Designed miniproteins, single chains. Designs and how they scored, part 15

Each design is a single chain, and the fold is of that chain. pLDDT is the mean over its residues in the fold that is shown.

## One batch from the design tools (miniprotein)

Design m492
Fold by ESMFold2-Fast:
Structure m492 (fold): chain A 81 residues (1-81)
Amino acid sequence: SALEERKARVVANMERFAEAAGLSPEEKERLIALGLELVDKQAAGDRTLSPEEQAELDRVTALFAALPQARAAALFDAAIA
């Protein structure tokens, strides 16, 4: 399905970004979990972020803004939109 294909894409993209950014396995798991939650919420027609999801998104954005892959934050947002 389109949803399953999108989830697979999110996982693959987050794994690549985590490897390029040198993230820990725990940080990688959090990124993947956030991305999958946002995909599920959008598929259900709910575009609101929980405080936990917003905090993790802010953390990821700050992390990637400080890295040579600052553009990865924009790609992350686009991949889960």
Scores: mean pLDDT 68

Design m493
Fold by ESMFold2-Fast:
Structure m493 (fold): chain A 94 residues (1-94)
Amino acid sequence: DELIERMAAAAREVAAPLGEEAARAVEELVRETAELVLKANPDEPLITRLRLAADVAYYGIEGLLLKMGVPAEEARRVAEAVRRAILALIEEAE
């Protein structure tokens, strides 16, 4: 799915300053989250599903980075930046 790959690529770019391991982990989490959320309710409007995916990814990224030893303030900042990047893709898709 082109959109899912764009979301994953945007997430990787945002997380790149944390290092290759963290960037790959964030990319994979966003891809898995997007696939799960977008397939859960296929009859729901795309924009609604994408916004839900952005919110779920935010909490997932924060938790993932905390487990990897990233400081809480930096983990939240990266999670928020990824969420904003995904929401920007929604605006472009509309």
Scores: mean pLDDT 82

Design m494
Fold by ESMFold2-Fast:
Structure m494 (fold): chain A 116 residues (1-116)
Amino acid sequence: SAEFQERLREEILKILEEAVETRPELSAVAELPDYSLEPTAKDIIEEPMSVKKILEAIRNGEIRSAEEFLELLEKLKENVRKYYGEDHPLAQKIEKLVEEIKKRVEEVKEKLLKES
């Protein structure tokens, strides 16, 4: 239902905002890469993604499902792994962030279905 989708959208926005607020070390992925510092980043990252871009997409109503939201998070994770390397601390932290958000999204979906 439209009401379910609106409530889910509000909850995923809150989940992402809280997750990034508690992780100041992830500030490096909050914005798009600064290509002036690393010009080759454009050649490595074909589709730029950032936490800010995902938050704006949720707020603007561009993300209509939990699945679409999780796809953007996976893209962010893949970009971090490509740019910094899979063994980099930021790559490990973004992977843990994405898995935590996935778990919280499933818990919220179950809760909203029970309240429907």
Scores: mean pLDDT 75

Design m495
Fold by ESMFold2-Fast:
Structure m495 (fold): chain A 76 residues (1-76)
Amino acid sequence: SEARELLEEARARAEELGDEELLGLIDEALKSGVLDHYVLGALATRVPDPELSRRARELAEKLREEELPNPLRPRR
C-alpha cells in the first residue's frame, strides 16, 4: 500500500538521521498496522524530505474523514 511504502521510506530516512524516537514510532506503526495523525505529523516535521512530508500531510488529510479505513490495515 502507499502508506506502507511511505513508512518504509521514512524508516530509511529516520535511520540515516539517527532519530531513534522516530524509528520507534515508524516501527510501531508498521508492526501494529495503525497509522495515526501523530505519526504522520512526526514524519512531516522531523524528516527533512519535502516529498515524504507532502505525502504524510496528504494521508493525514484523508484520515480526517471518519469513514476512511486506516491505510495500513486491510479492513475492507
Scores: mean pLDDT 72

Design m496
Fold by ESMFold2-Fast:
Structure m496 (fold): chain A 55 residues (1-55)
Amino acid sequence: MEDEKILEDFLKRIDKDIEALKANTTPENAVGVKKRIDFLKELKEKTLEGYEKLK
């Protein structure tokens, strides 16, 4: 199904963003980076939960 391909691409993008954020963490932006990573992780979980409910 086409939606699965979109979901896979979306999840891969988030994973890459998280990895890039971790690599670019500095003492000054650590709090902001942590919050953004937490947001992206929660977004992934909610997306998967929503997908399961749709099917």
Scores: mean pLDDT 78

Design m497
Fold by ESMFold2-Fast:
Structure m497 (fold): chain A 65 residues (1-65)
Amino acid sequence: MIDVELEVQEGETLEQVKQRAIEKMREKGIFDPEILERVIKQLDTMHRLGAIRPGATVRISVPTP
């Protein structure tokens, strides 16, 4: 598993959170489009559950290739 944590900033949109998460995954050497799509889907699910809010710490976990 590869884990990325980020704190949602005040006024940050879901799209900005997605972009930061993708960039952190790329910094960890993850460039696989399927894995990046899973990151986006996890963030969409977390947003639906109300977990993506200003000041919240979001943890995203994806399988290693």
Scores: mean pLDDT 79

Design m498
Fold by ESMFold2-Fast:
Structure m498 (fold): chain A 68 residues (1-68)
Amino acid sequence: MPSALELGLRIEELAKEDKSVSPEDAAAAQRAVAELSGPASAEEVVELLRRMGGSEKAAELLRKAFEA
């Protein structure tokens, strides 16, 4: 399973590659990953992101990071 560090690096790479992703969306996804206390599914982290007020674009970015 991807570590929080691996997910963070993947989010950064995907945000750099996809110019439609704002720095704010990337930062929101990174914050959600940083709040993880252990192994989590993409759905669990997306739910956390939504509770933090993250955008749908940030949720899509996060799901893509888990698929990589």
Scores: mean pLDDT 76

Design m499
Fold by ESMFold2-Fast:
Structure m499 (fold): chain A 83 residues (1-83)
Amino acid sequence: GGLVRSVLEQAGLDLSDPRLQAGIQRVQDLYDSGKMTPSEVVSLALKVRDAIDKVKKENPNADLSSPEFKQKLTDAALKVLGV
């Protein structure tokens, strides 16, 4: 869970969002139960980062402080997390 959390924090996303908390917790539960390997957690974290970077690249003039743009970044991350 910690690696996914770090990627989300570096992207400036609101980690108090219940959907992001649910996604992080799901990854942690899968890892702790042995259903997800360390390499799969790394792969998932990289996919989350790449999805966020893609939204930023597609919106180069976007106001990064905008709640609407932050919501777009959050939605991209949640889609990868399967939440």
Scores: mean pLDDT 81

Design m500
Fold by ESMFold2-Fast:
Structure m500 (fold): chain A 100 residues (1-100)
Amino acid sequence: AEAAGDKRALAERLFKEGEVHLKNGDYEKAIEAYREALKIFEELGDEKGVARVYLNLGRIYKKLGDTEKAKEYIEKALQIAEKLNDWSLITEARDLLEEL
């Protein structure tokens, strides 16, 4: 798409906003920012971006005590990470699943 670079920049900004809110314990705002980033990464076919968002959504739902949602998101992130051979994301997703 002609505007793909602008959309990627927006998705990365939303992802970083989600990280800031997650660090501050503002889980509602973090989820909103990550969901908006997810829509854009999916539109762009950015599988690594999608996996990063799923992993952080899993972290948030774990913090909220929603173990079923946490597991669902982390497993989705792991599947994408394994497809991409992204060992850093694979390790982070596996470690997070073991903590559930």
Scores: mean pLDDT 88

Design m501
Fold by ESMFold2-Fast:
Structure m501 (fold): chain A 93 residues (1-93)
Amino acid sequence: MERLRERIELFTRLKEAVDAAIEALKNGDVETALKHIEEARRIVLEAQERGLVTPEQAQAALDHLDKAEKSLKEGNYEEAIKHLRQALEHAEA
């Protein structure tokens, strides 16, 4: 029961970071989006360290965050948003 509560709190934080990154991109604010991607990365690493996600779930989420950052640096906001959503989905899988 404690682990379920910790997972809910962590996934809520991850979703908030991902949603904030997507909102920043809708406003063309690349710098703010990158900060929220970094925040999401830290949350995924914290989840793995605390045993709330498997190493495979963490790696998949991190890979999608890396792809989101790369797409963002290339100016492809639609691809970045897609990868941000996939990072959240893979962390919960």
Scores: mean pLDDT 85

Design m502
Fold by ESMFold2-Fast:
Structure m502 (fold): chain A 71 residues (1-71)
Amino acid sequence: SAEELVKKAKEILNKLLEQGLSVNDALSELYKRLSKEVSEKEAVAATLAAKAYHNGGSEESIIKVVEAYLS
């Protein structure tokens, strides 16, 4: 689901940032990891969702946007 995809992307981004990666490097690594597991469209959507969440976006609103994009 879009909710599970967004939450997974958020978790991976947070772990990468905790390891000392810059936001841009963490997002690139997140996209690389997701691209091995999901479609390109899903990997792009999830990576941008994680970035929006990191920048203070509402998780609920981000999930709704991703759900609409993937439908």
Scores: mean pLDDT 85

Design m503
Fold by ESMFold2-Fast:
Structure m503 (fold): chain A 63 residues (1-63)
Amino acid sequence: TEAEIKALEAQYREALAAGDVDAAIATSNELVALLEKEGKYEEAEAFREQAARDVGEVIRAQN
């Protein structure tokens, strides 16, 4: 549902802000799966690409 998508987006952003790579990856996978279940394949692909960039930036900032 839209509410579940927004909740997962919020959790994902919080994980990124905390530098919690594991939580960010786990939440991103849940959000992608939910988007695909809702038939939002273009949004799922776009988010997958964005999550890879976001997580990569956090990892680079920590090294």
Scores: mean pLDDT 83

Design m504
Fold by ESMFold2-Fast:
Structure m504 (fold): chain A 100 residues (1-100)
Amino acid sequence: SENEEILKKIKEIIEEIRELAREILDDAQAEELDAMLDEVLKLAEENKDNKEILELILGGLENILDEMLRLRDHPEAAFQMAKGQLDALKTLVEQMKKES
């Protein structure tokens, strides 16, 4: 289904972010992002029947990956940006769940 294809893309982007984080961040920062990515993956799986939420999560993760690649030579900035955007993404998903 279309939702299954979006969820697959979400999982693929999450793994790309994990790999990049391991390359550019220290171990503690990479572990913190791994935990936050696990929370986002859980939200995607809990909302697998909601296309709008899955598309929001996918778009947010694609933007995070793109910005981390842009900031690859500035690991502290990349970490703070990714962490802030993952927190914002979780907040938006939870708000959407309360409204529909």
Scores: mean pLDDT 90

Design m505
Fold by ESMFold2-Fast:
Structure m505 (fold): chain A 95 residues (1-95)
Amino acid sequence: MSEQELISKIKELTKKAKEAIEKGDHKEAKENVDKILSLAKEAFKQKNIKAIDQAVKGLEEILKLAKEKGAPKELIMYIEIQLGLVLIMKGVANL
């Protein structure tokens, strides 16, 4: 998958996760977060720092919206864990 395809897909999944949170569809929000993590892992294998950075930005936006909308604590904690994992990947990829 190209860098532009990875970035584009991460942006689309970020939008879908945000839409799911707005609708109160916490299961769909989690599923889209899981897909973002899978693409972040793919980007990490390719040492694609730009795509990893896009995943970080997307997860930060999703987390902010989840907190603003009063999403369940379990969903907020789950997103925080996934964001932490992607931040570790970003740090390692920049070494």
Scores: mean pLDDT 89

Design m506
Fold by ESMFold2-Fast:
Structure m506 (fold): chain A 64 residues (1-64)
Amino acid sequence: DKEKKEEIKKWAEILSKDAFEIVKEGKEKGWSESEIMRKLVELHEAHEKMREKGEEPKPIKIEY
């Protein structure tokens, strides 16, 4: 199903961009690996909830 592949690609792309921003901000602030990982888990859970609700893929603003 081509539509499902495109949907997954869009979600992966948005998640990747949001994850990059978390890693960048964490490194700039000198966060530990554990702190960065916790924020990445939070981001993943937020994207999963958005997908389950049938929402369009979009960037999620996480508190740094």
Scores: mean pLDDT 72

Design m507
Fold by ESMFold2-Fast:
Structure m507 (fold): chain A 116 residues (1-116)
Amino acid sequence: KKEEEEAYKKAKEYVDNISKQTQRLEDLAERKDEISPEVARAEAERLINQMARDASLALYYMSKVSKEKAKELGEKIISNLQRAAEAARRIDPELGKAVEELLELFKKSADYIIKK
């Protein structure tokens, strides 16, 4: 149980990081017309790459917790990635597609962890 508690704490930290990155991406989308398109795209790509890494690490720790906790964490990440995809699409349709692909891969991996 202690190892599960430590894994759950780590997973929550990555969920929080993804939430913060999503908020930054939404803020960037809101301000897209006030900044250079190249700067907006570069910052969005940086945030998306960080979200991808944090989602991967969250999946690792989710594999070490109960199915119930993994489902809770997965639902929070999915919600954040859906918002991130919408924000990214407003900046650049190609970046929106990249986040949609990340969301699809995450859903598939999370489903595998929860069912197995």
Scores: mean pLDDT 88

Design m508
Fold by ESMFold2-Fast:
Structure m508 (fold): chain A 61 residues (1-61)
Amino acid sequence: ERRKKALDYINELEKERESLPPELQAIVDEEEKTVGRSVAIDTISLAKFLKEKGIEADLTA
């Protein structure tokens, strides 16, 4: 059941992808297609964290 909760959380993070800038959304989408979901969600989490910290200089570079 904890594993199921983790998967639900991952799926929720994937929805957050829709709110990311187009450049980041493209990167996340490509990672999910090529290397898998775990990498994609990690990118989403990092992107959200950086946005909240106001670090935008290299976020979409």
Scores: mean pLDDT 58

Design m509
Fold by ESMFold2-Fast:
Structure m509 (fold): chain A 81 residues (1-81)
Amino acid sequence: SSELEALLKEIERLLVLLQDALAAGDLATARRYRAQLEKKLEELRELSKTLPPEEQAKMDRGLESLEAYLAEADAQIAAAE
């Protein structure tokens, strides 16, 4: 769906912006993008519930990877304080 495609594109954009902020040591900007990513991932989780079981399983694996990345970003932010 166009909604899923738009959401995935926004998540990809926010991931790049978060990575750039972390690389620059801009913790305030990194926290802002991290919070936006968390909200978009929650939207993705809700949308995934409407997908067929096979597509839902693939989406769940992607969500686990993104959640692991957010945990790593949180660790980097904490270590930089």
Scores: mean pLDDT 84

Design m510
Fold by ESMFold2-Fast:
Structure m510 (fold): chain A 75 residues (1-75)
Amino acid sequence: EKVEKLIEEAIKVAEELGMYGLKDYIEEYKEEITEEMVKEAEPVAKEIMKENKLPEKLYPLVLMMAAVRLYELKK
């Protein structure tokens, strides 16, 4: 439930930004993303947000991108 809401928020943010490639990428991996992967991605996503001075509304997208990246690195 919590991960599903995060995925929905990330997709919505990607759509609002016109970043359809990122939306498709998240949708492709959404079934693979677990709560544990999201927790592992949180510090990475927060650091990306801080370093790039991104607005908080982008956090769901950044967090999902970090989670998907961590998943790919474990394959």
Scores: mean pLDDT 80

Design m511
Fold by ESMFold2-Fast:
Structure m511 (fold): chain A 70 residues (1-70)
Amino acid sequence: DVERVRELGEKYGLSPEVIEHAVAAVEAYRAGDRQAAIDHLLKATNLALKEKSLEDAERFAREVARILQA
């Protein structure tokens, strides 16, 4: 759910840029565009690592991955 990704990004205090890439990854995945989903997820993860600790970035990435599998 796109809304859940937005709520999660806000909870972790991530920038709008990180949240936008995470949302785009979910949207691309739902549209069947696997390559775009991977590209956006990698961008979101790399940006999150610059803004937060490795632990917080990993938690965010794993929760986004769980949303993709729901």
Scores: mean pLDDT 78

Design m512
Fold by ESMFold2-Fast:
Structure m512 (fold): chain A 84 residues (1-84)
Amino acid sequence: MQPFTEKELKAFRNIVENSHPFHLLLIAKDVIDNAEKYAPYVPFLEVLIRVLVERGFEKEAQALYDAVKPYLTPEEAARLESLL
């Protein structure tokens, strides 16, 4: 499990927000295919879902949420669902 700071979240956000749509969707697919591994990184999932929704990839954001939901607490799931 990786400890992260606000600076690390900003760096990830900047990378994701400036990614080519193809690369953004590849990141989303990797998270979906490895949901249990990514589930502990809720703040990164929040950034990724938000950027997917903002860029019109709402179906991919929903699929990512559905994939990680079984590995989340109810409070974490509610936080991610609020972004959809």
Scores: mean pLDDT 78

Design m513
Fold by ESMFold2-Fast:
Structure m513 (fold): chain A 62 residues (1-62)
Amino acid sequence: GLLRPTPAVVGFLQERLGFSPAEARALVERLDGKSRAEARAILKSHGLTDHQAELLLSLFRG
């Protein structure tokens, strides 16, 4: 299915990856409604490792 964000995603981006609150929300909005493959590509373009991307994607619904 298509990804749907949870509050845990914003927390992970801020606390584990050092994103600002505004940057975390902007990235989550960009990922909403994307496929897992598209979202993984976007996350990797933002400098996340494969492991970080998979862990973050596990916090989405879809």
Scores: mean pLDDT 84

Design m514
Fold by ESMFold2-Fast:
Structure m514 (fold): chain A 73 residues (1-73)
Amino acid sequence: MVYVGEGSLVTSDKAGVGPISGTRIIPVEEVDEEVIREAVDRIREVSSVEPTASREEMIALYREAFEKLKASL
């Protein structure tokens, strides 16, 4: 899972409201499409849960969510 807050991109191997495991914090100014792709790849590799969406779908969703936050800064 990728969570964006307080000017940073946070990644986790879990989606939803559970405890964050494998958290990685990336400053907002360093987040680009390559960083989003890497985060999605890491989530897919580390997660023991079957993926609900394809890699491309996840990248698109996280990019849209991040662009919305970036626009509000």
Scores: mean pLDDT 57

Design m515
Fold by ESMFold2-Fast:
Structure m515 (fold): chain A 118 residues (1-118)
Amino acid sequence: MLSAAERLARAARLLRAHVERRGLVGRTLSLDEVRALVDELIASLDEEDREILISVEHVAGLILALTLPDTSVRYRGADGQERTLTAASSREDKVAFLQTQAGLSRREAEHVVDLLEG
């Protein structure tokens, strides 16, 4: 069984390659666009990689913002305001994104950020 860090690293590699193939690197992606890209990728993968990607699909927006150059994810915060997540976003903004968009607890969100940022 892969560790959480190994699953995230494999999912990040798969998502990155897919977005690069689609010519979407360096763009601002909406959450709906991120979900569509994840669904498209899941449909193309073998069973093992599909299971890995499904297990982390709820954090895919953060994975893309952190792993792709000049790429950002646009979302609406809990206050209804439009926000943009990038690799340069604060730790607190990354944690808040996972709490509001992925439904994670603060502890779970902090753990995911730590795993992705090394």
Scores: mean pLDDT 83

Design m516
Fold by ESMFold2-Fast:
Structure m516 (fold): chain A 68 residues (1-68)
Amino acid sequence: DLEALGLYTPLSDEEVEALIREDARRIASIEDEGRRAALAAGSMLRLTILSGRHVSWETLEKAIAEVE
């Protein structure tokens, strides 16, 4: 466990939600569907690693819909 080894400090729920909203705004500003999909996939992976919890496409899709 990286957290137990002091190598990883997971973000708070509020911090994760803020990052999801910021990523959603960036993704929503992209008109190219292929680039948008690639950034969404990268965002899900990055946020899952940074938060220590699974960030699903449903979570990101909902956030994107809220900012569009």
Scores: mean pLDDT 72

Design m517
Fold by ESMFold2-Fast:
Structure m517 (fold): chain A 64 residues (1-64)
Amino acid sequence: SSTEKEIEKLLIEAGIDEKTAKKLAKELAAAGVPVSSVQPAIDNAKANGHDIVTALKSVINAHK
């Protein structure tokens, strides 16, 4: 989907490896997470020294 590809691009730009980015983008899209929620979650994790992958998994859980 277009949403999945857009999320994947944001994750790669944030420094996440391609394999992990593809898997996370698929999970975020499947959970119905809007693209507009992904960048703020990445920015918040970076600002607070939190792991981006862990922060995004928390976003997925909040949308279930």
Scores: mean pLDDT 84

Design m518
Fold by ESMFold2-Fast:
Structure m518 (fold): chain A 96 residues (1-96)
Amino acid sequence: MELSDEEIKKEAETLLNTTEAILEASQKPNSQLSPKIVELAKKIKEAIKNKDIESAVEYALQLDKELLKDLGEELSEETEEYLRKRYKKALEYYFK
């Protein structure tokens, strides 16, 4: 898959926006978010703050797996490998 620099940037922004949205939603009194999803979003934000790309990628993949599990779906090994490369490239671009 060929991604432009703009698409890579958008992926990093999407990851950051998703983690922030989860954290904001978790603060609402009627929040139905699982504690594990909130914990993973917090870990992604902390890893990004510390410029720990490896941990940020791993937590992002774990978040995707938890979100898919809520839908009764599983992340295939091929899709996981694809997303791992995509997240890594997006975060490397973000920390330029």
Scores: mean pLDDT 78

Design m519
Fold by ESMFold2-Fast:
Structure m519 (fold): chain A 76 residues (1-76)
Amino acid sequence: GFGMSTIFPTALRKMKTDPEFRKKVEDILKEYDDGKLSIYEAGVRLGDLLGYSREQQLRIGVSVIFGQVRKAVDSL
């Protein structure tokens, strides 16, 4: 699928059902908040963690992936 609308509900569902997935997401966002990762580096790691191929990540946009996952975490 194209775009933002599928990432938020997928990330939210996985974080509610998989504690290890949630921890990995929170660790990536913490490294970004601590200035250790750029938004692009964090977005790629989150895209990989969600199972998106590199082609899918480029089509969606890594900053879009980051923003939707951040919103999902903030909704927990």
Scores: mean pLDDT 84

Design m520
Fold by ESMFold2-Fast:
Structure m520 (fold): chain A 86 residues (1-86)
Amino acid sequence: EPVSEEERKKKLREEVKKLTGREAKEEEIEKILEMVAEARRRAAAGTPEEEIIEWMAKELSEILNIPLEIARKSIEEGVSVDEILK
């Protein structure tokens, strides 16, 4: 069964709290979900995984206003985008 959107949002809120030390805003969660959807489209179009990871890291950094190094590590460890890696 596909994970429901609400369950996915709940998991993302927990991960954002771990990364930022604060509650995620609904706007931030929605932007992360859009980023994940765009990453899937790029993967389907044949974009290299390394390029997708770099793009996602930059987007996540801007969405959450966190350092790029922290965002990149999160993406590489699958914390914020685990749904892409499955």
Scores: mean pLDDT 73

Design m521
Fold by ESMFold2-Fast:
Structure m521 (fold): chain A 69 residues (1-69)
Amino acid sequence: SAVEYIEKAIEKLKEGDYLGAAKYLLEANKIFPDERIIELIGKIMSGELSEEELIEELEKIKKEIEEEE
């Protein structure tokens, strides 16, 4: 599910595997298309946000998807 891929992306961020996180978010977006996921992939790759900020934004998106699925 998209939620499971977002959870895997969060774990990859915690491990410092930003490329792995981005790959899981691309898979999540294939299941549940959301422009915020694509925006967060960009922010992960640019280093614009801290790990904590990235995780907070992903947790918000995950919760919204859980409410729709």
Scores: mean pLDDT 81

Design m522
Fold by ESMFold2-Fast:
Structure m522 (fold): chain A 74 residues (1-74)
Amino acid sequence: SDTIDKFLLLSVLVEAYIAKKKMENDPNASESKKKQAQKLYDQAKKLLENFKKTGKLDQKKLDEIHKQIVSLES
């Protein structure tokens, strides 16, 4: 449903935002990790924008972004 899809998108977007802020504020985080966190956040925003325009969720891409956030934080 649209409601569940919106919830999933917003959940991953919030995760990406938190990861981005953690990497920006960590003096020990590599530039590669900081760039990857920014990229994941930008990709999550683009999925939300696309969903707002089309009503369609790319579930595979959302799952891929989530997996990469988890990997980045490990």
Scores: mean pLDDT 85

Design m523
Fold by ESMFold2-Fast:
Structure m523 (fold): chain A 90 residues (1-90)
Amino acid sequence: SLEEVIARALVLVSRAASAVKDPAVRNELIGILSELSLLAMEAKRAGPVQRKRLVEEMVRLLEKAADLAEPYAPEIAAEIRRLAEELRRL
């Protein structure tokens, strides 16, 4: 379900932030985590058209998080990319 994919995404982005050695990159990932949490709350209350747009924005944020995490935690980055693809298909 959408809620299950979002919950897994939040856990992975949080793990990515914890794995990153660079404070600037870690802070950027924390910012993405906050934005994803807000978009997830909006998506729960949104109609179908708005929900699709919010999901597309969440996918973009997950791709950005994966790119930021990849040099530090490539396995977590790969998992985030797989979830972004799964989310895009919902």
Scores: mean pLDDT 87

Design m524
Fold by ESMFold2-Fast:
Order: C-alpha cells, then structure tokens, then sequence
Structure m524 (fold): chain A 86 residues (1-86)
C-alpha cells in the first residue's frame, strides 16, 4: 500500500516535471510531447486513485490538474503549428 502510493506519486510527478520542461521549450513539437507526458500523468494518478481508496481525493486532484495541463499543452501545440505553417 505505502510502496504503491509512493511509486504512483513519484512516477506521476516525474511525468509532470518532464511535461513542464517541454512546455518551457515552447516549440510545437515540444508542446505536443508535453501534452503526452501530462496525459500519461493524469491516467497514472486516476488509476492510482481507483486502486488506493485512502488517497482517492488526492490522486483525483492530481489527475484533474494533469489533465488540465495536457489540454492546455495540446492547445498551445496546435496554435504553434498554425503559426509555423504560416
């Protein structure tokens, strides 16, 4: 239980950190990769919340935040692609 919680949190946090680094680079390709990293983090946190009921609320909040970051990154990637193709 404790190991599963720490593992899920660490893996999700690592994916989120990688997404943040890609967001800072700001190219369309980097933003697309950031969206993928955030989407994977959201899925990981959501799955952990279902598997570890004691931490469901914490994991659901983390999953929701990661999902919001993924959507924003994907939107920025699309806008950057349009600008680069102009």
Amino acid sequence: MQEEFEKAKKQGDELTKKGNELMSKGTAEDLEQAAKQYDQAAGLYSGAGSSIPEHKDEFNKRADQADQNAVEAAKKALEKKKQEES
Scores: mean pLDDT 82

Design m525
Fold by ESMFold2-Fast:
Structure m525 (fold): chain A 118 residues (1-118)
Amino acid sequence: MTKPVLDELVEIKKNGTEEQKKAAEEAIDLVRKGADALQSGDYKTAAEYFEKAAEIAEKKLNNPEIAGRLYTMAAQAYFKAGDKEKAQRYFDRAVELYRKAGNEDLAEAVRALGEAMK
């Protein structure tokens, strides 16, 4: 079973450094806003929130696995919004981040998902 990305961010918020806690709190807020937009069918807004959360996970938390999950969510939302170019860019970025995390199985799964969404 894969834990939801929110559970991973909540763990960092509880147990991280002060800087990591602030970054995780910002990412949690963005992921929740993205999920709300996704439920309302606003795929472009959902994608932009997941993209911002992914950048925080990558650059502030230095967590390539969480960043890979969030870029995958952004890519899927961009695809549903009709932005196929951004969708492919963020699928490719998620693959690289999962490889950096040592998670080859998730890297290959996301690569296959990106190919199916061309």
Scores: mean pLDDT 87

Design m526
Fold by ESMFold2-Fast:
Structure m526 (fold): chain A 84 residues (1-84)
Amino acid sequence: AMAAAVEAVFAQLRAAREGDEVTAEAPGVRISGRVERRGDARVVRGRVTAAGLSAEAAARVAGVPADEPVELELEVPLPAPPPA
């Protein structure tokens, strides 16, 4: 399901280091960008492409047909490393 695909992408991104250029891909979703520091957090600054959006998700993106891949620029926060 889509939740599993998103989690697989995030698992790939968690291994990235600050300054790395990353691409993470799962069925129906692709994220590409660079790992940057935002204060005390790490984020991936880049693009997300999603195919097969539901009609509801397509409506929320406004003006994008459900059958077209959606490309969005965003910053995805990475989880903090567990305390050692």
Scores: mean pLDDT 59

